Designed miniproteins, single chains, continued (5). Designs and how they scored, part 13

Each design is a single chain, and the fold is of that chain. pLDDT is the mean over its residues in the fold that is shown.

## One batch from the design tools (miniprotein)

Design m16452
Fold by ESMFold2-Fast:
Structure m16452 (fold): chain A 51 residues (1-51)
Amino acid sequence: MEDEIEKALSTLSPEQRKRVEEYRKLMEEAEKSTDPEKQAELAYRAYQVLR
């Protein structure tokens, strides 16, 4: 099950993999934030990065 994420990442282009990494970073930052507005902004930005 955990291997499926790694396999999916290995099939992405280098640019797509970088976007997924940025998404994870932004989502982690959002989870750590105590500011609701900042959490929403980071989550929105993370979503945009995947496009």
Scores: mean pLDDT 72

Design m16453
Fold by ESMFold2-Fast:
Structure m16453 (fold): chain A 79 residues (1-79)
Amino acid sequence: GAAAEAAGRAAEAAGFEGGHEVARAAGAAGAKGLWGEIAEGVGAVALGAAKAAGADEREAARIGGRAGGEAAAGMGRAA
């Protein structure tokens, strides 16, 4: 789903070679009802990726929060 794809893209942006594997794992976790953990993971990876790209602490936190929030909202609306 969209949350799994977002998690995969965030992991790829953070320098993970297996972003598609992360997306598949997130999809499987979502099917088991682990929506909150996926949203937190997406936010954490996006924050890490933003920092790696040279964003300051405040901007990285904003990017991470937005990514996690959007993942959570997308999963809730797909229910």
Scores: mean pLDDT 60

Design m16454
Fold by ESMFold2-Fast:
Structure m16454 (fold): chain A 84 residues (1-84)
Amino acid sequence: MLSPEEAEQIARDALEGARGALEKAKKYYDNGDFKKASIYTVAAMLLASLAIYLAEIAGNQELVDEAKRVLDEARKLGDEIDKK
């Protein structure tokens, strides 16, 4: 099993990836490319979920809360895409 320090580093990397995917999803959504927006929204949800899992292993509650916020934003964007 990963050390808490390794888990925290990978959680941070996953959270950065989730934020990047969410930013791309928002850009595609704003441009009317709902198919690409949907794919990047799913990528953001998967990476944010991984970040939550690893942050919990690391015992970093602040990182868990940040990752949950990104996951919630991605889910809300997914709901908006489904209405189009």
Scores: mean pLDDT 89

Design m16455
Fold by ESMFold2-Fast:
Structure m16455 (fold): chain A 62 residues (1-62)
Amino acid sequence: IDEEEVLLALGRMAVTLGDVKSAKKMAEELKKLGREDDIEELRELAEERGHEEVAKVLEEIL
């Protein structure tokens, strides 16, 4: 299992729950690994779920 896949899975869970702190932490780790596409996926998920605060934080990390 790749580290990026684990972080993305945890990020999806945090976004689904509206957990801003956990979503930010997972996105920061994904950015360190150069996985901007994964962060964009999480931002789109947050927008789809109506978690505007989460989407805003993820956009700021990109």
Scores: mean pLDDT 82

Design m16456
Fold by ESMFold2-Fast:
Structure m16456 (fold): chain A 72 residues (1-72)
Amino acid sequence: DEAELKALLAKGAVEAGIEGAAKKLIEEAKELAEKNPSEEVLKLLKELKRLAEEKGFEEVAKLAEEAIEVIE
């Protein structure tokens, strides 16, 4: 699933501290998941939001939350 791959790459970008890549990948995952919602993508986005909050990446956390709301 391309949306799952994008969400996983976004998580990796947050772990690496690359906020710009994380933001772009979250937006791409959101667009794909809007067309084909999946529980796995939703779970990954929730994990990503928590990770971003823990690291203090407020903008990334906000984008992840917006993506979760659109998919739910």
Scores: mean pLDDT 81

Design m16457
Fold by ESMFold2-Fast:
Structure m16457 (fold): chain A 60 residues (1-60)
Amino acid sequence: MEEHLRAMMEALGQGDLEKAREHLAEAAKAAGIDIELPENPTGESLEAAVKELQEKLAAK
């Protein structure tokens, strides 16, 4: 899970929003958490999805 989150952050830093979305999906799946991923990823939508994942992880 954390490995995928790191890869997502690196992809975001490179402007590769599609790879960032894929790594976020892998992280959520590995954590057993269902989150809604944007069809057209933007930095803002991916940041919101990361926040949702972190909140659900913290509530566990």
Scores: mean pLDDT 76

Design m16458
Fold by ESMFold2-Fast:
Structure m16458 (fold): chain A 51 residues (1-51)
Amino acid sequence: GKERLFRVADRNGDGTISDEELQAYLSRFDLDGDGTVDPDLLERAEKVLSQ
């Protein structure tokens, strides 16, 4: 689920996820198979954490 993804991406455990941490994590789940993480997904994840 979405919450589990955020907790795993937050490797620092400080409640803040950097773009690099999210990108590195999501690159393992490259659903498009093009070797690129969708930047819209990173932006949406950051917005959810800010709320």
Scores: mean pLDDT 56

Design m16459
Fold by ESMFold2-Fast:
Structure m16459 (fold): chain A 77 residues (1-77)
Amino acid sequence: MLEEFLREVEEARRRARELAEEGRREEAARVLEEAADRVLRFGSFSPLPEGADPSLVLEALQLAEELREEARRIREE
């Protein structure tokens, strides 16, 4: 499951990179923010701590934060 999100994140990063290279920075940031939202939804389900693997939840939250930070950097420039 997390591996599936990693695949989608890599595709989003690739698309965002192409958009940013063409000067479409707002679209690039939006693509990354949408990917982060999808990853955060995974974290919202998984933090059922009694049965969930905490490491998977933390990895999803960290990944979403990284994506949002990348989007912010693209927007700020």
Scores: mean pLDDT 71

Design m16460
Fold by ESMFold2-Fast:
Formats: structure tokens, sequence, C-alpha cells
Structure m16460 (fold): chain A 65 residues (1-65)
């Protein structure tokens, strides 16, 4: 389960980096997480955590690749 959560976190980050909308990123992450054996709730929680981190970290004026 830990590896599956890590993969969902990485997948969500990549989607956001490519400019996916938060809702679309969460939806895709949930489907991916379920394919790895996670529940919808667990996959959504991991994706939401990544969204919160990414939104907070990149809301500033700093450009970081």
Amino acid sequence: MEEAKEKVREFTRELLAKGARPADAVRAAVRYGKSLGLSSAEAAQVAAEVLDEEGRATNGSKHVP
C-alpha cells in the first residue's frame, strides 16, 4: 500500500506540472490509485495532499522547475 500511495503522489505531481486542473488531477489519481489496489478515499486523500502542497509552494513569485 505504501508504494501505491507513493506512485499516486508522483502521478498527481506530474499531472499538475503539466497544467492539469486540480479536479482533473484528483480524478485521474483516484483511477490510477484504484488500479494499484488503493481505495477511492485513500487515493483521493493522497492526491489532495499533493494539491495542497503544490498550490502552497508554487503560489509565490518564485519559478522553480
Scores: mean pLDDT 74

Design m16461
Fold by ESMFold2-Fast:
Parts: C-alpha cells; structure tokens; sequence
Structure m16461 (fold): chain A 101 residues (1-101)
C-alpha cells in the first residue's frame, strides 16, 4: 500500500540520516534519527520488514552508545537488536550483532 511504502521510506531516510550523524561524530543527533526510524518502522504493516528495520535501528543505537563509552546502554540495545533479528529469522544479522558487542 502507498501508506506502507511511505512508512518504510521514512524509516530508511531516518536510518540514512542517523548513519551520517554517527559518521560525523554527532551522537545525540544519531540517536534522535534512530528514534525517528523506529517510530516510522512501527507503522510498516509487514511484521518481518518492520522487525528488520527496528533491529537495524537498535543495532545502530548500540554502536552509538558504544562510541560514547556507555557500555551498559550499548549492550541493552545490542540485546534488543539480536532478539528482533532472531524473531525475524535472520540468524546472520544476530551473529553479526553478537560479534559487535
């Protein structure tokens, strides 16, 4: 549906902005865009696509917190991302995130 595609595109746009902010060292901005990506992803009707987007956003939030030296927060988001990746049947992504911890 047009609305579903808009939600997906909005989530991807937010993820791209967050990745750029992370690369530029703008950690607070990266976290803001990841939260926007998660909210957009929640509107995606396909549960596998939705969960994959949310897992990616949590993984990137974990990376941001790790770069900020917030190891406990990083672990929390990595664990959430692993759970969602497994729920989506994506063991390859789950294994990649586990190695990043």
Amino acid sequence: EEEDQKAYDEALKAIVRAVKALQDGNYEEALKYMDEAIEAAKKVKDPKRRNALIASAYYLKGQVYKKMGKEDEAKKYFDKAIQLARDAGNEALASEIEKAK
Scores: mean pLDDT 84

Design m16462
Fold by ESMFold2-Fast:
Structure m16462 (fold): chain A 60 residues (1-60)
Amino acid sequence: KLLKLVEEILGVSPVKEDDSLWKLGADYNKVARLADRLKKEFGIFIPFSELDKLYTVKEA
């Protein structure tokens, strides 16, 4: 279910549990949508500070 949600939000398939969201082409907008859906469906909280760090890993 979780991997399916990631596939829907990022528009890529297949997705495995060890795949990097950023390598799958996730941008800030997609990560924000994923975080919202994770909170709504699974009660998982990802603060924006963490989203910003993960988003900016592209700069590394």
Scores: mean pLDDT 62

Design m16463
Fold by ESMFold2-Fast:
Structure m16463 (fold): chain A 62 residues (1-62)
Amino acid sequence: SQREKELQISIEIGQLAAEGVKGSPEELKKKLTEFAEKYPEIRDQALAAQKNALQVIAKKDA
């Protein structure tokens, strides 16, 4: 169902954000790009979430 996919996406974004704290920003960006490709039916939502996650990480280091 679409609701299950949305929940799974939220969980995966949270996991990627946590990994980004310890991993390289380049690896995080690659994983987020693959994530957007993985969910084509909600690509717009996935891309928006990707931008938000990257902004949060960038602000932490500012």
Scores: mean pLDDT 64

Design m16464
Fold by ESMFold2-Fast:
Structure m16464 (fold): chain A 81 residues (1-81)
Amino acid sequence: MARALLFVELDPEKADEAAAAIEKLAAETPEVVAVERTGPASLVVTVEAPDAEAALAAAERVAAQIAAIPGVTRVVVGPVP
């Protein structure tokens, strides 16, 4: 199993609504294994897949879905650890 990280920045005025929408998306997405609030307007989403290539592909797909959520200002796909 391999993991990829999504670093998500939120609009501070919409952070709670955006975080709730991201957690709902995560619950509906089997590859998302964790959503962690890292600050008042930031969180990290962890994606897990059988290999590093699959993890990056899943992370890019999830990043696009998260970027479409109102209140999300930035999404960065991090390196596989």
Scores: mean pLDDT 82

Design m16465
Fold by ESMFold2-Fast:
Structure m16465 (fold): chain A 99 residues (1-99)
Amino acid sequence: MEEKLKEAEKLVKEIEERGQQTIADFQRRADEDPAVRPYALELIDVAKGAIENAKKVFDQYKKEGKYEEGLESVKKIGAALDQAIERYRARIDEVRAAL
């Protein structure tokens, strides 16, 4: 039980760190390359949402004592962020290759 709470807290921190790094990287790309800007800005919005949602979901389930559901929800948010980063990076690479 308490170990699952610690795992969820660690994942929230990892989502926040990865999300903030993604926002910084893709803001730079948006500023430097008008062709990729729409995709970069979409990913920034996804990353911001993932950070906010992970924190909110973790706090809510922690207060309710639903540690298993909290961990599962945070894992799902992290996986969705990772998939989004991969997809948007691939799309940006395709856009650059077409130039």
Scores: mean pLDDT 85

Design m16466
Fold by ESMFold2-Fast:
Structure m16466 (fold): chain A 67 residues (1-67)
Amino acid sequence: KKKYIELGEKYYEKGKKAFEEGKYVEAAEYYEKAAEYYRKAGDEKKALEAEINAGLALIKAAVSKIP
């Protein structure tokens, strides 16, 4: 669905920006929202890519807290 694809892309962009700012937990949350909207749009490939990026952001969040 056109509107769900647009929402998925917007949240994916937000996730990317948060990741670039070092806000990895926020990035993961945005990527998870992007995946949800991509699934609603029927875009399984983009949904999976967003889920992978959310997982990577959570790994970065964990590592970045090590002194």
Scores: mean pLDDT 83

Design m16467
Fold by ESMFold2-Fast:
Structure m16467 (fold): chain A 86 residues (1-86)
Amino acid sequence: SKKEEALKYLAKGRKAFSEGKYEEALEYFKKALELDPENALAWLNLGEVYAAQGKLEEAIEYVKKALELDPNDLAAKSLLEELQSQ
């Protein structure tokens, strides 16, 4: 299914992000969102990459989108509080 394929791209994106390959990570997370635009974790992962790049306004917008889809995500809430305290 498209959702199962999206999860594979999420895994590839998270691996790239852990290796500091930010551009590659963004490409994988965007591909995951093309397949499953309601995937809260993909939106959160985009926000994490933008935050790591110092792009705070973009990071905040993507983390807010993740929280719209999953309001109880503690990692997303914690990241949003950190980004807004800058």
Scores: mean pLDDT 89

Design m16468
Fold by ESMFold2-Fast:
Structure m16468 (fold): chain A 64 residues (1-64)
Amino acid sequence: AAELAKQGGEAFRAGDYETAAALLEEALRLDPSNMAAWAQLAEVYRKLGREEEAARALARANAA
C-alpha cells in the first residue's frame, strides 16, 4: 500500500501519468483510507484529462 503510493508519486514526478494512475489505484484498492493517495490520484487524473475521475478522487481525499 504505502510502497505502491510512493511508486505512484515517483511516476507522476517523472511525467508517466498512466503508470502513476495504475500504481495509485492499486495502492487505494489495498488501503482506501490513504487520503494523500486519493489527492495524488486526483492530480494524476487531471494531467490525463480525466476530469470526472479527478473530481471523485478529490472528493474522497476531502471526506476524511
Scores: mean pLDDT 80

Design m16469
Fold by ESMFold2-Fast:
Structure m16469 (fold): chain A 78 residues (1-78)
Amino acid sequence: SAAAARLAEKRAALRAAALARVRERLEALSPEPAAREAARAELARLSAEAEARAAGLSDAELEELRAELEAEARRLAE
């Protein structure tokens, strides 16, 4: 219970931090509002997939997931 709660909190915090950073970078990279909104929709899908994947991950794996989210957001901004 306590371990599951700590993991869930850590996962939520990492996901929130990754998403906030990714959104900031995405807006900086894309000058078109429509393109940014389309990329954000795709980011929301990736976020849901990332949350499912994060459920059983270690700290190192959570950091890798964060990096993957940033890389995908960069790709989507193009």
Scores: mean pLDDT 64

Design m16470
Fold by ESMFold2-Fast:
Structure m16470 (fold): chain A 77 residues (1-77)
Amino acid sequence: TETFKKILEKYIEKLKELKKEAEKKGDEKLVEKIEKEIKKLEKDLEEIDSMTVEQQIGVVLRAIGSILDIEEELKKL
């Protein structure tokens, strides 16, 4: 749905901002982890129209979890 597409677009932008912060702090491993999540989420966004509603919800929940984990790692730097 358009709602899920917009949510994923916002999460991708959030991950890009978190990547900039990780780069500024010099955490190369975290930068790589964030880049991986961005690519995965961009691929999910491309495929979202072919997904079931349950799969779309799963993608959103996974993205939220990844963002929260990354934010926690950044707070410890």
Scores: mean pLDDT 82

Design m16471
Fold by ESMFold2-Fast:
Structure m16471 (fold): chain A 82 residues (1-82)
Amino acid sequence: MSKKEKIEEADKLIEEGEKYSRQKDYEKAAKLYEEAAKLYEEALGEKHPVVILTLEMLSEAYREAGDLEKAKKLKERADELK
């Protein structure tokens, strides 16, 4: 998969995750954001602003799903990346 294809797939995963988040299906949203974050990291590098933003979205989804430990670790990771 090319860099461009990874970004396009990640963008689709974010859009789908946002739809599930609006339905309050935060567990499904978190899974989609996690896959998107992985694809963005592979395409753009872990310190890219899009990756950091996706990790923050993932952290919020885990918090809303009740997984406070994963939410905290992801927020700390996002903050470390600047």
Scores: mean pLDDT 86

Design m16473
Fold by ESMFold2-Fast:
Structure m16473 (fold): chain A 77 residues (1-77)
Amino acid sequence: DDDEIIDEALRKVNQYAAQGKYDEAAEVFIEAAEKLKDNPELASRLYLAASQLYEIAGKTDKAEEMRKKAEEYRKKA
């Protein structure tokens, strides 16, 4: 089930990124991370991926916010 959530998120992110919609792509990873909060290693990685997409979108404040969330979940793993 976790794998299904990740696969669906990656599919949607690739579609948004291909359109240059990096904000929407980041939101997909955030939604997936919130669904996977019981798996802190995966949640951490998804928040980090969202941070990187926000950096591409030029949204530095949101990128930093997601990086901090990634660190919080990494410490729980």
Scores: mean pLDDT 86

Design m16474
Fold by ESMFold2-Fast:
Structure m16474 (fold): chain A 78 residues (1-78)
Amino acid sequence: SSELEKLEKEIKELEEQKKEIEKEIEELKKNLESADPEKQKELERKIAVLETAKGILEAAIDFYKKKIEELKKKKEEE
């Protein structure tokens, strides 16, 4: 039970970080639409970095979700 609570807390923290990154990406994409060519290149680079960070967070969230499912399955299959 405490292990499940810990994993759920970690997922919540990672999902919050992911939402903040998604919000930042959306804001940068909005700025990209009205930016000068030189500014567009900088914004595209920033978006690429944030998309990479988002991908890492998604992988971590998936890992913890699978771990929760394994723990729940072990409890149900007693």
Scores: mean pLDDT 84

Design m16475
Fold by ESMFold2-Fast:
Structure m16475 (fold): chain A 77 residues (1-77)
Amino acid sequence: SEKARAAIEKAEEYLAKAQAAKDPEERLELATKALKAAREAIKLGEGEELLKAIGLAIAAIGLQIEAGLELGRPPKP
């Protein structure tokens, strides 16, 4: 669907920015935005779009955990 594709694109953009961010606080904020977009894509997507959205959500969660640990904060699922 068009909405699922837009949400996937948004998640990919935020995830790429999060991966490029050197500051853990900025990385956490961008990974959080990526996860929100990926969750929206999961809600709207089917088949291959759904699988891609799940992959993006997992990657975003990983970056949130990493950034949270670097900041000395407990990871929030």
Scores: mean pLDDT 83

Design m16476
Fold by ESMFold2-Fast:
Structure m16476 (fold): chain A 110 residues (1-110)
Amino acid sequence: MSVEELLEKAEEAIKKGDLETAFEYLKKLLEYAKAGKMSLEQMRRAFELAERLYRKAVEKGDLEMALKAAELLVEIARELLKQSEDVAAAIGRVLRAIGLLLDVELELEK
């Protein structure tokens, strides 16, 4: 399956509210990113989709999925930072991802 197909399927799964399927496609995208098989633009799209997955999980009260999505955001942000032509934007994404992870951890402690 191509990176473009995985991005399209992840977006469709998020739109349908199939969060577990969306998470599985985004995990495959992360493995492609780690293997150097994704462009910066494709990795940015994967980051935005993982952020949408996080927001949908929070909206549904699925804190386990929100935690998984936040951890995935941190991993994608790290890959973007390693390959970024704009270091400031990449650092901003890492900080956003860490903030979302901390928010979920705080909610899980309630």
Scores: mean pLDDT 82

Design m16477
Fold by ESMFold2-Fast:
Structure m16477 (fold): chain A 56 residues (1-56)
Amino acid sequence: SPEKQSARESLYQELVEASKSPEKLKDLQRDLGLDVDGVIGDKTWEALAKKAESIR
């Protein structure tokens, strides 16, 4: 649905913003309960996808 699309885009925009600095990315990983390595990996994408899915 359009609402789900917009919510996913917002989360991806947050990821893009976080990727501008290691500190912001690590904060995002900590908020998602992931390993804090400062690298965007498959687990980061999976966590964002799960968060987007919960925004029904």
Scores: mean pLDDT 70

Design m16478
Fold by ESMFold2-Fast:
Structure m16478 (fold): chain A 81 residues (1-81)
Amino acid sequence: NIDEAKKLINEALEAAAEGDYEKAERLLEEAAELVSKISEEKASQVKEYAKKAIEAIKKGDFDKASEYAGKANIILGELEL
């Protein structure tokens, strides 16, 4: 379910912002698994952008984190046809 995947990605980014990177990675893997049931290619793209957002958060680059999180959410939105 794409709505559930969106929720998991947002929770993963929140966990990363709190410094809980293990929780962030677990939630990201759960979201990617849900997306992969619809499209493995889109799941890979969402996972890559979410990982880049988490890395940007780790570096304190919140502008890039927002950009990458936005790209992941756009891909998820495209799957809500």
Scores: mean pLDDT 82

Design m16479
Fold by ESMFold2-Fast:
Structure m16479 (fold): chain A 77 residues (1-77)
Amino acid sequence: MEEAKKKLEEGEELYKEGKYEEAIKLYDEAIKLAPNSKVAAKAYYNKGLALLKLGKYKEALESFEKAKELAPNDPSI
């Protein structure tokens, strides 16, 4: 759990720097470490945002749908 949160936070820092592809890699690692968790839901949501920045709209939509499935009542998603 702690390692998954760390990967999510590292990915968010890369996203702020405009390193969207590197951010996605860390979000994928967070998801692998905690696949059915609120951390994974946040990672899928942030991955969707990064994919939008890269113009990958279909992949972004799929990531947002995964985030919603994992945390349907989270207002941050």
Scores: mean pLDDT 83

Design m16480
Fold by ESMFold2-Fast:
Structure m16480 (fold): chain A 54 residues (1-54)
Amino acid sequence: MSALLGDAEELRRQAEELFEKARELEEKGAPKSKVASLQSAGDILLAAADWVES
């Protein structure tokens, strides 16, 4: 069985990784659509993690 609290922390961790990757790609001149997609995914994961802990 998985701990729900641990899942929320994993979601936040994955969101941070997505944001960091998006930033790195943006600095390298990656397409804006790709950068925006990663940032959006990270934001959704942060919102989900916050909601799960509530």
Scores: mean pLDDT 78

Design m16481
Fold by ESMFold2-Fast:
Structure m16481 (fold): chain A 77 residues (1-77)
Amino acid sequence: MKLSEEELEKEEIIALVRMWLGIAKVMNLPEEARKKLIELGEEALEKIEKAKSAEEAQKVLDEFKKKVKEILEEAEK
């Protein structure tokens, strides 16, 4: 098997999202916030897998990070 440069970059981004989901599952968060984060991460993974380029995958990751911050801020209320 061989990975193109673009496929390798996408795999790295996927690994980062999966790592973040793992951390979210062990964080001391309200159940609703945790559920939203998991759903958001699963959506991000699906979008990254469908992305045509590493650039598109990176944009999905950036949007995911932004949404994560919003959810955490709302949960802190």
Scores: mean pLDDT 75

Design m16482
Fold by ESMFold2-Fast:
Structure m16482 (fold): chain A 83 residues (1-83)
Amino acid sequence: TKKREEAEELIKKGEEAAAAGDYKKAGEYYLKAAELYEELGSEEAIEAYKKAEEAYRKAGDFEKALEAGVKAGMLELKRAVLK
């Protein structure tokens, strides 16, 4: 789907931003990708939220890092327990 292609492109942009040391921008791209994967019900959402959490932590944005980490943990729990 177009949403999946957009999410994959956002992950690539996040990786490029992180490689350039722009962790705030990387976090923004990873978070947007995670939201699209979550809308699709895709397991890739968990990994994308974890990438966003790490990027925001490296950027010093601890509020957004916590939000992304909580989302990843919630989806992991749902996948493991609520299947």
Scores: mean pLDDT 85

Design m16483
Fold by ESMFold2-Fast:
Structure m16483 (fold): chain A 64 residues (1-64)
Amino acid sequence: VEEYVKKAIEAIERGDFETARKYIEKAEELMKDLKPEERNKYTASIAGAYIRYIGDQIDADPSL
């Protein structure tokens, strides 16, 4: 799980959302047997990476 979450975050950070989606799907499949609290931790990490990337893009070009 952690390996795929890390790879998804790395893909998001470089703007490769197609690769990020692929790793997110793999991570979600492995997270099915985890407790909600553990799943939420990984989901929050991925969501945080997206929010950070989008925020950086808006700050660089506010006309977006």
Scores: mean pLDDT 74

Design m16484
Fold by ESMFold2-Fast:
Structure m16484 (fold): chain A 83 residues (1-83)
Amino acid sequence: MEEIEEKKRELERARKEGDKRAEAKALIELAKAYYEEGKLEEAEEYAEKALEIALEIGDKEGIEEALELLIEIGIEKIREAVS
């Protein structure tokens, strides 16, 4: 999907620039995109990486967003496992 490829380019740019806040934001956006596609394993991986970076830099907003997304992913994984 072109949207995911665009977000991957944003992540790569943030990493090259050393912008940890932009990197965490790009990881959250990738996690959301994979979640919307039902790719829960990839969504979880990106959300966990975003949370790690947000915690490192003390970004409260990023921490909250990553945690909320991880909770949503966890609930959906449980639903898939029991349905």
Scores: mean pLDDT 83

Design m16485
Fold by ESMFold2-Fast:
Structure m16485 (fold): chain A 91 residues (1-91)
Amino acid sequence: SMELERAREEFERAREELLELAREAVELEREKGLEALPLEIEAAMAVMRAAVLELAISRTPEEERLEALREATEELRELVRRLREKLEEFR
């Protein structure tokens, strides 16, 4: 359905934004060393959580997949918000 396609696109956008922030955390660790290591670990855990959510969605029955995508997208957006806030505080 069109709604399912849009929900998938929203999930992929949130995932891409999370991956970009995770790359920024890795670059920050390269610049500031051990001071940024906790942030890099948190970013790695967030990326791992995104992978777990994608796997869960792939195993969700088609009739429940729209709701699963919406819930997963909201969780990814919260991870993006928290990681972005921490990156800004570290600069």
Scores: mean pLDDT 84

Design m16486
Fold by ESMFold2-Fast:
Formats: structure tokens, C-alpha cells, sequence
Structure m16486 (fold): chain A 110 residues (1-110)
């Protein structure tokens, strides 16, 4: 499903960038993202798949970044906010990765 694949790519980019900022391991990021995708993929409609994926992503961001649900929802609408946070952290590799992920999210879904 193209719409669900695009949503997965978008959310994976956001989860990865949030995980890098929060100091999460690649294994932890993949486990949490994989769980969210698996739960979402079991929903009967594309709209419900995307809604479940979005809800799980908000929960992950809130926990990992120590932010409110409302702030996590703002990041989902504007992922460039994560790029700014990564840049301020002084990690040039993480900042570059965030910018690239935001730009190329739809093509990198695995």
C-alpha cells in the first residue's frame, strides 16, 4: 500500500532522528520502530494503519525526548524541528543524518 509505505518511511525517519538525539542504540530504535510498524500493519484499513503508526510514534517520541504528546505531534507535522535539535547537540554526523532523512524519507523505507 503506497500511502502506508510513505507513512512508514516518514515515521522511521522521525523515530531514528529522535533516537539519535535521545542517545538510543540502533537496536533499540529498530525494535521500537518494528513493533510500531507490526501493530499498525495488523489494522484492517489504510487509515487505521496510519493512525496506529502515528499514535505509536507520538508515544515513542514523548518517552525518548521527555516531551509532551502535544510537542511530539508538532514534530510529526514539522520534522525539521528534530534537525535543529540535532544541530544544537553539536553532533555534525547526527545533524547531517537528520537533514538527509527528512529530505529522503519516502525512498528509504525498509
Amino acid sequence: DPEFKEAVAHMLGIIRNAGLIAGKSEEEMLEEAGKAIDEASKEPTVEEKIRTLRERTIEILSRWLGISREEAERILRDPSLLAELAKKAGNSIAAAGVEHAVTNVPVKAT
Scores: mean pLDDT 72

Design m16487
Fold by ESMFold2-Fast:
Structure m16487 (fold): chain A 70 residues (1-70)
Amino acid sequence: SLLEEARKLIEEAKEMIKNGAPIKEVIETIKKAVELRNKADVSQETKNELTKEINDVLLELGKKSYEESK
């Protein structure tokens, strides 16, 4: 399902950040998760849960980007 694929991409993005993948590749993975979330035929409550997970990953990406700029 689209929801299951979106969750897998969110977990993949988290692992990419942990493993030091390029920021551009992490952003592309997050974008794919967002597209799948938007297309998924699921409740707004479930979409809100995915949005929170995506925001957490974006926060971690922001921290990594800040460290790389030093």
Scores: mean pLDDT 80

Design m16488
Fold by ESMFold2-Fast:
Structure m16488 (fold): chain A 57 residues (1-57)
Amino acid sequence: MEKKKEAQKYLFKGAEAYLDGDYDTAIEYFRKALELDPENTQARNFLAKVEELKAKA
């Protein structure tokens, strides 16, 4: 219950960092969201996309 709420906060922080072009910070926040909620498909998908973008940037 509480872990999913914290994961959601990290998801938002990751999205904010991503919009600022800070891929490293976005990856860190998305990883924290996944640690708190391993079932979070959105966090997993965003992590994969940001890592792919960083590798090609």
Scores: mean pLDDT 81

Design m16489
Fold by ESMFold2-Fast:
Structure m16489 (fold): chain A 59 residues (1-59)
Amino acid sequence: DEKLEYAYTVLSKRIEEAKTEEEREEIIRKGAEELLKMGVSEEDVKKVVERLREIAASL
């Protein structure tokens, strides 16, 4: 699934490269909005957001 691949691989990389917690949260927020706009279900978006927040919290 290209949309989920984008969400997990591209957004997680951006989060890891982000320098501040504010920037990481903005990446997660905008990523979620983009996935919803692309037709990804709210349930799948929520799962992606939770995983990305776990990655951000580990930094």
Scores: mean pLDDT 79

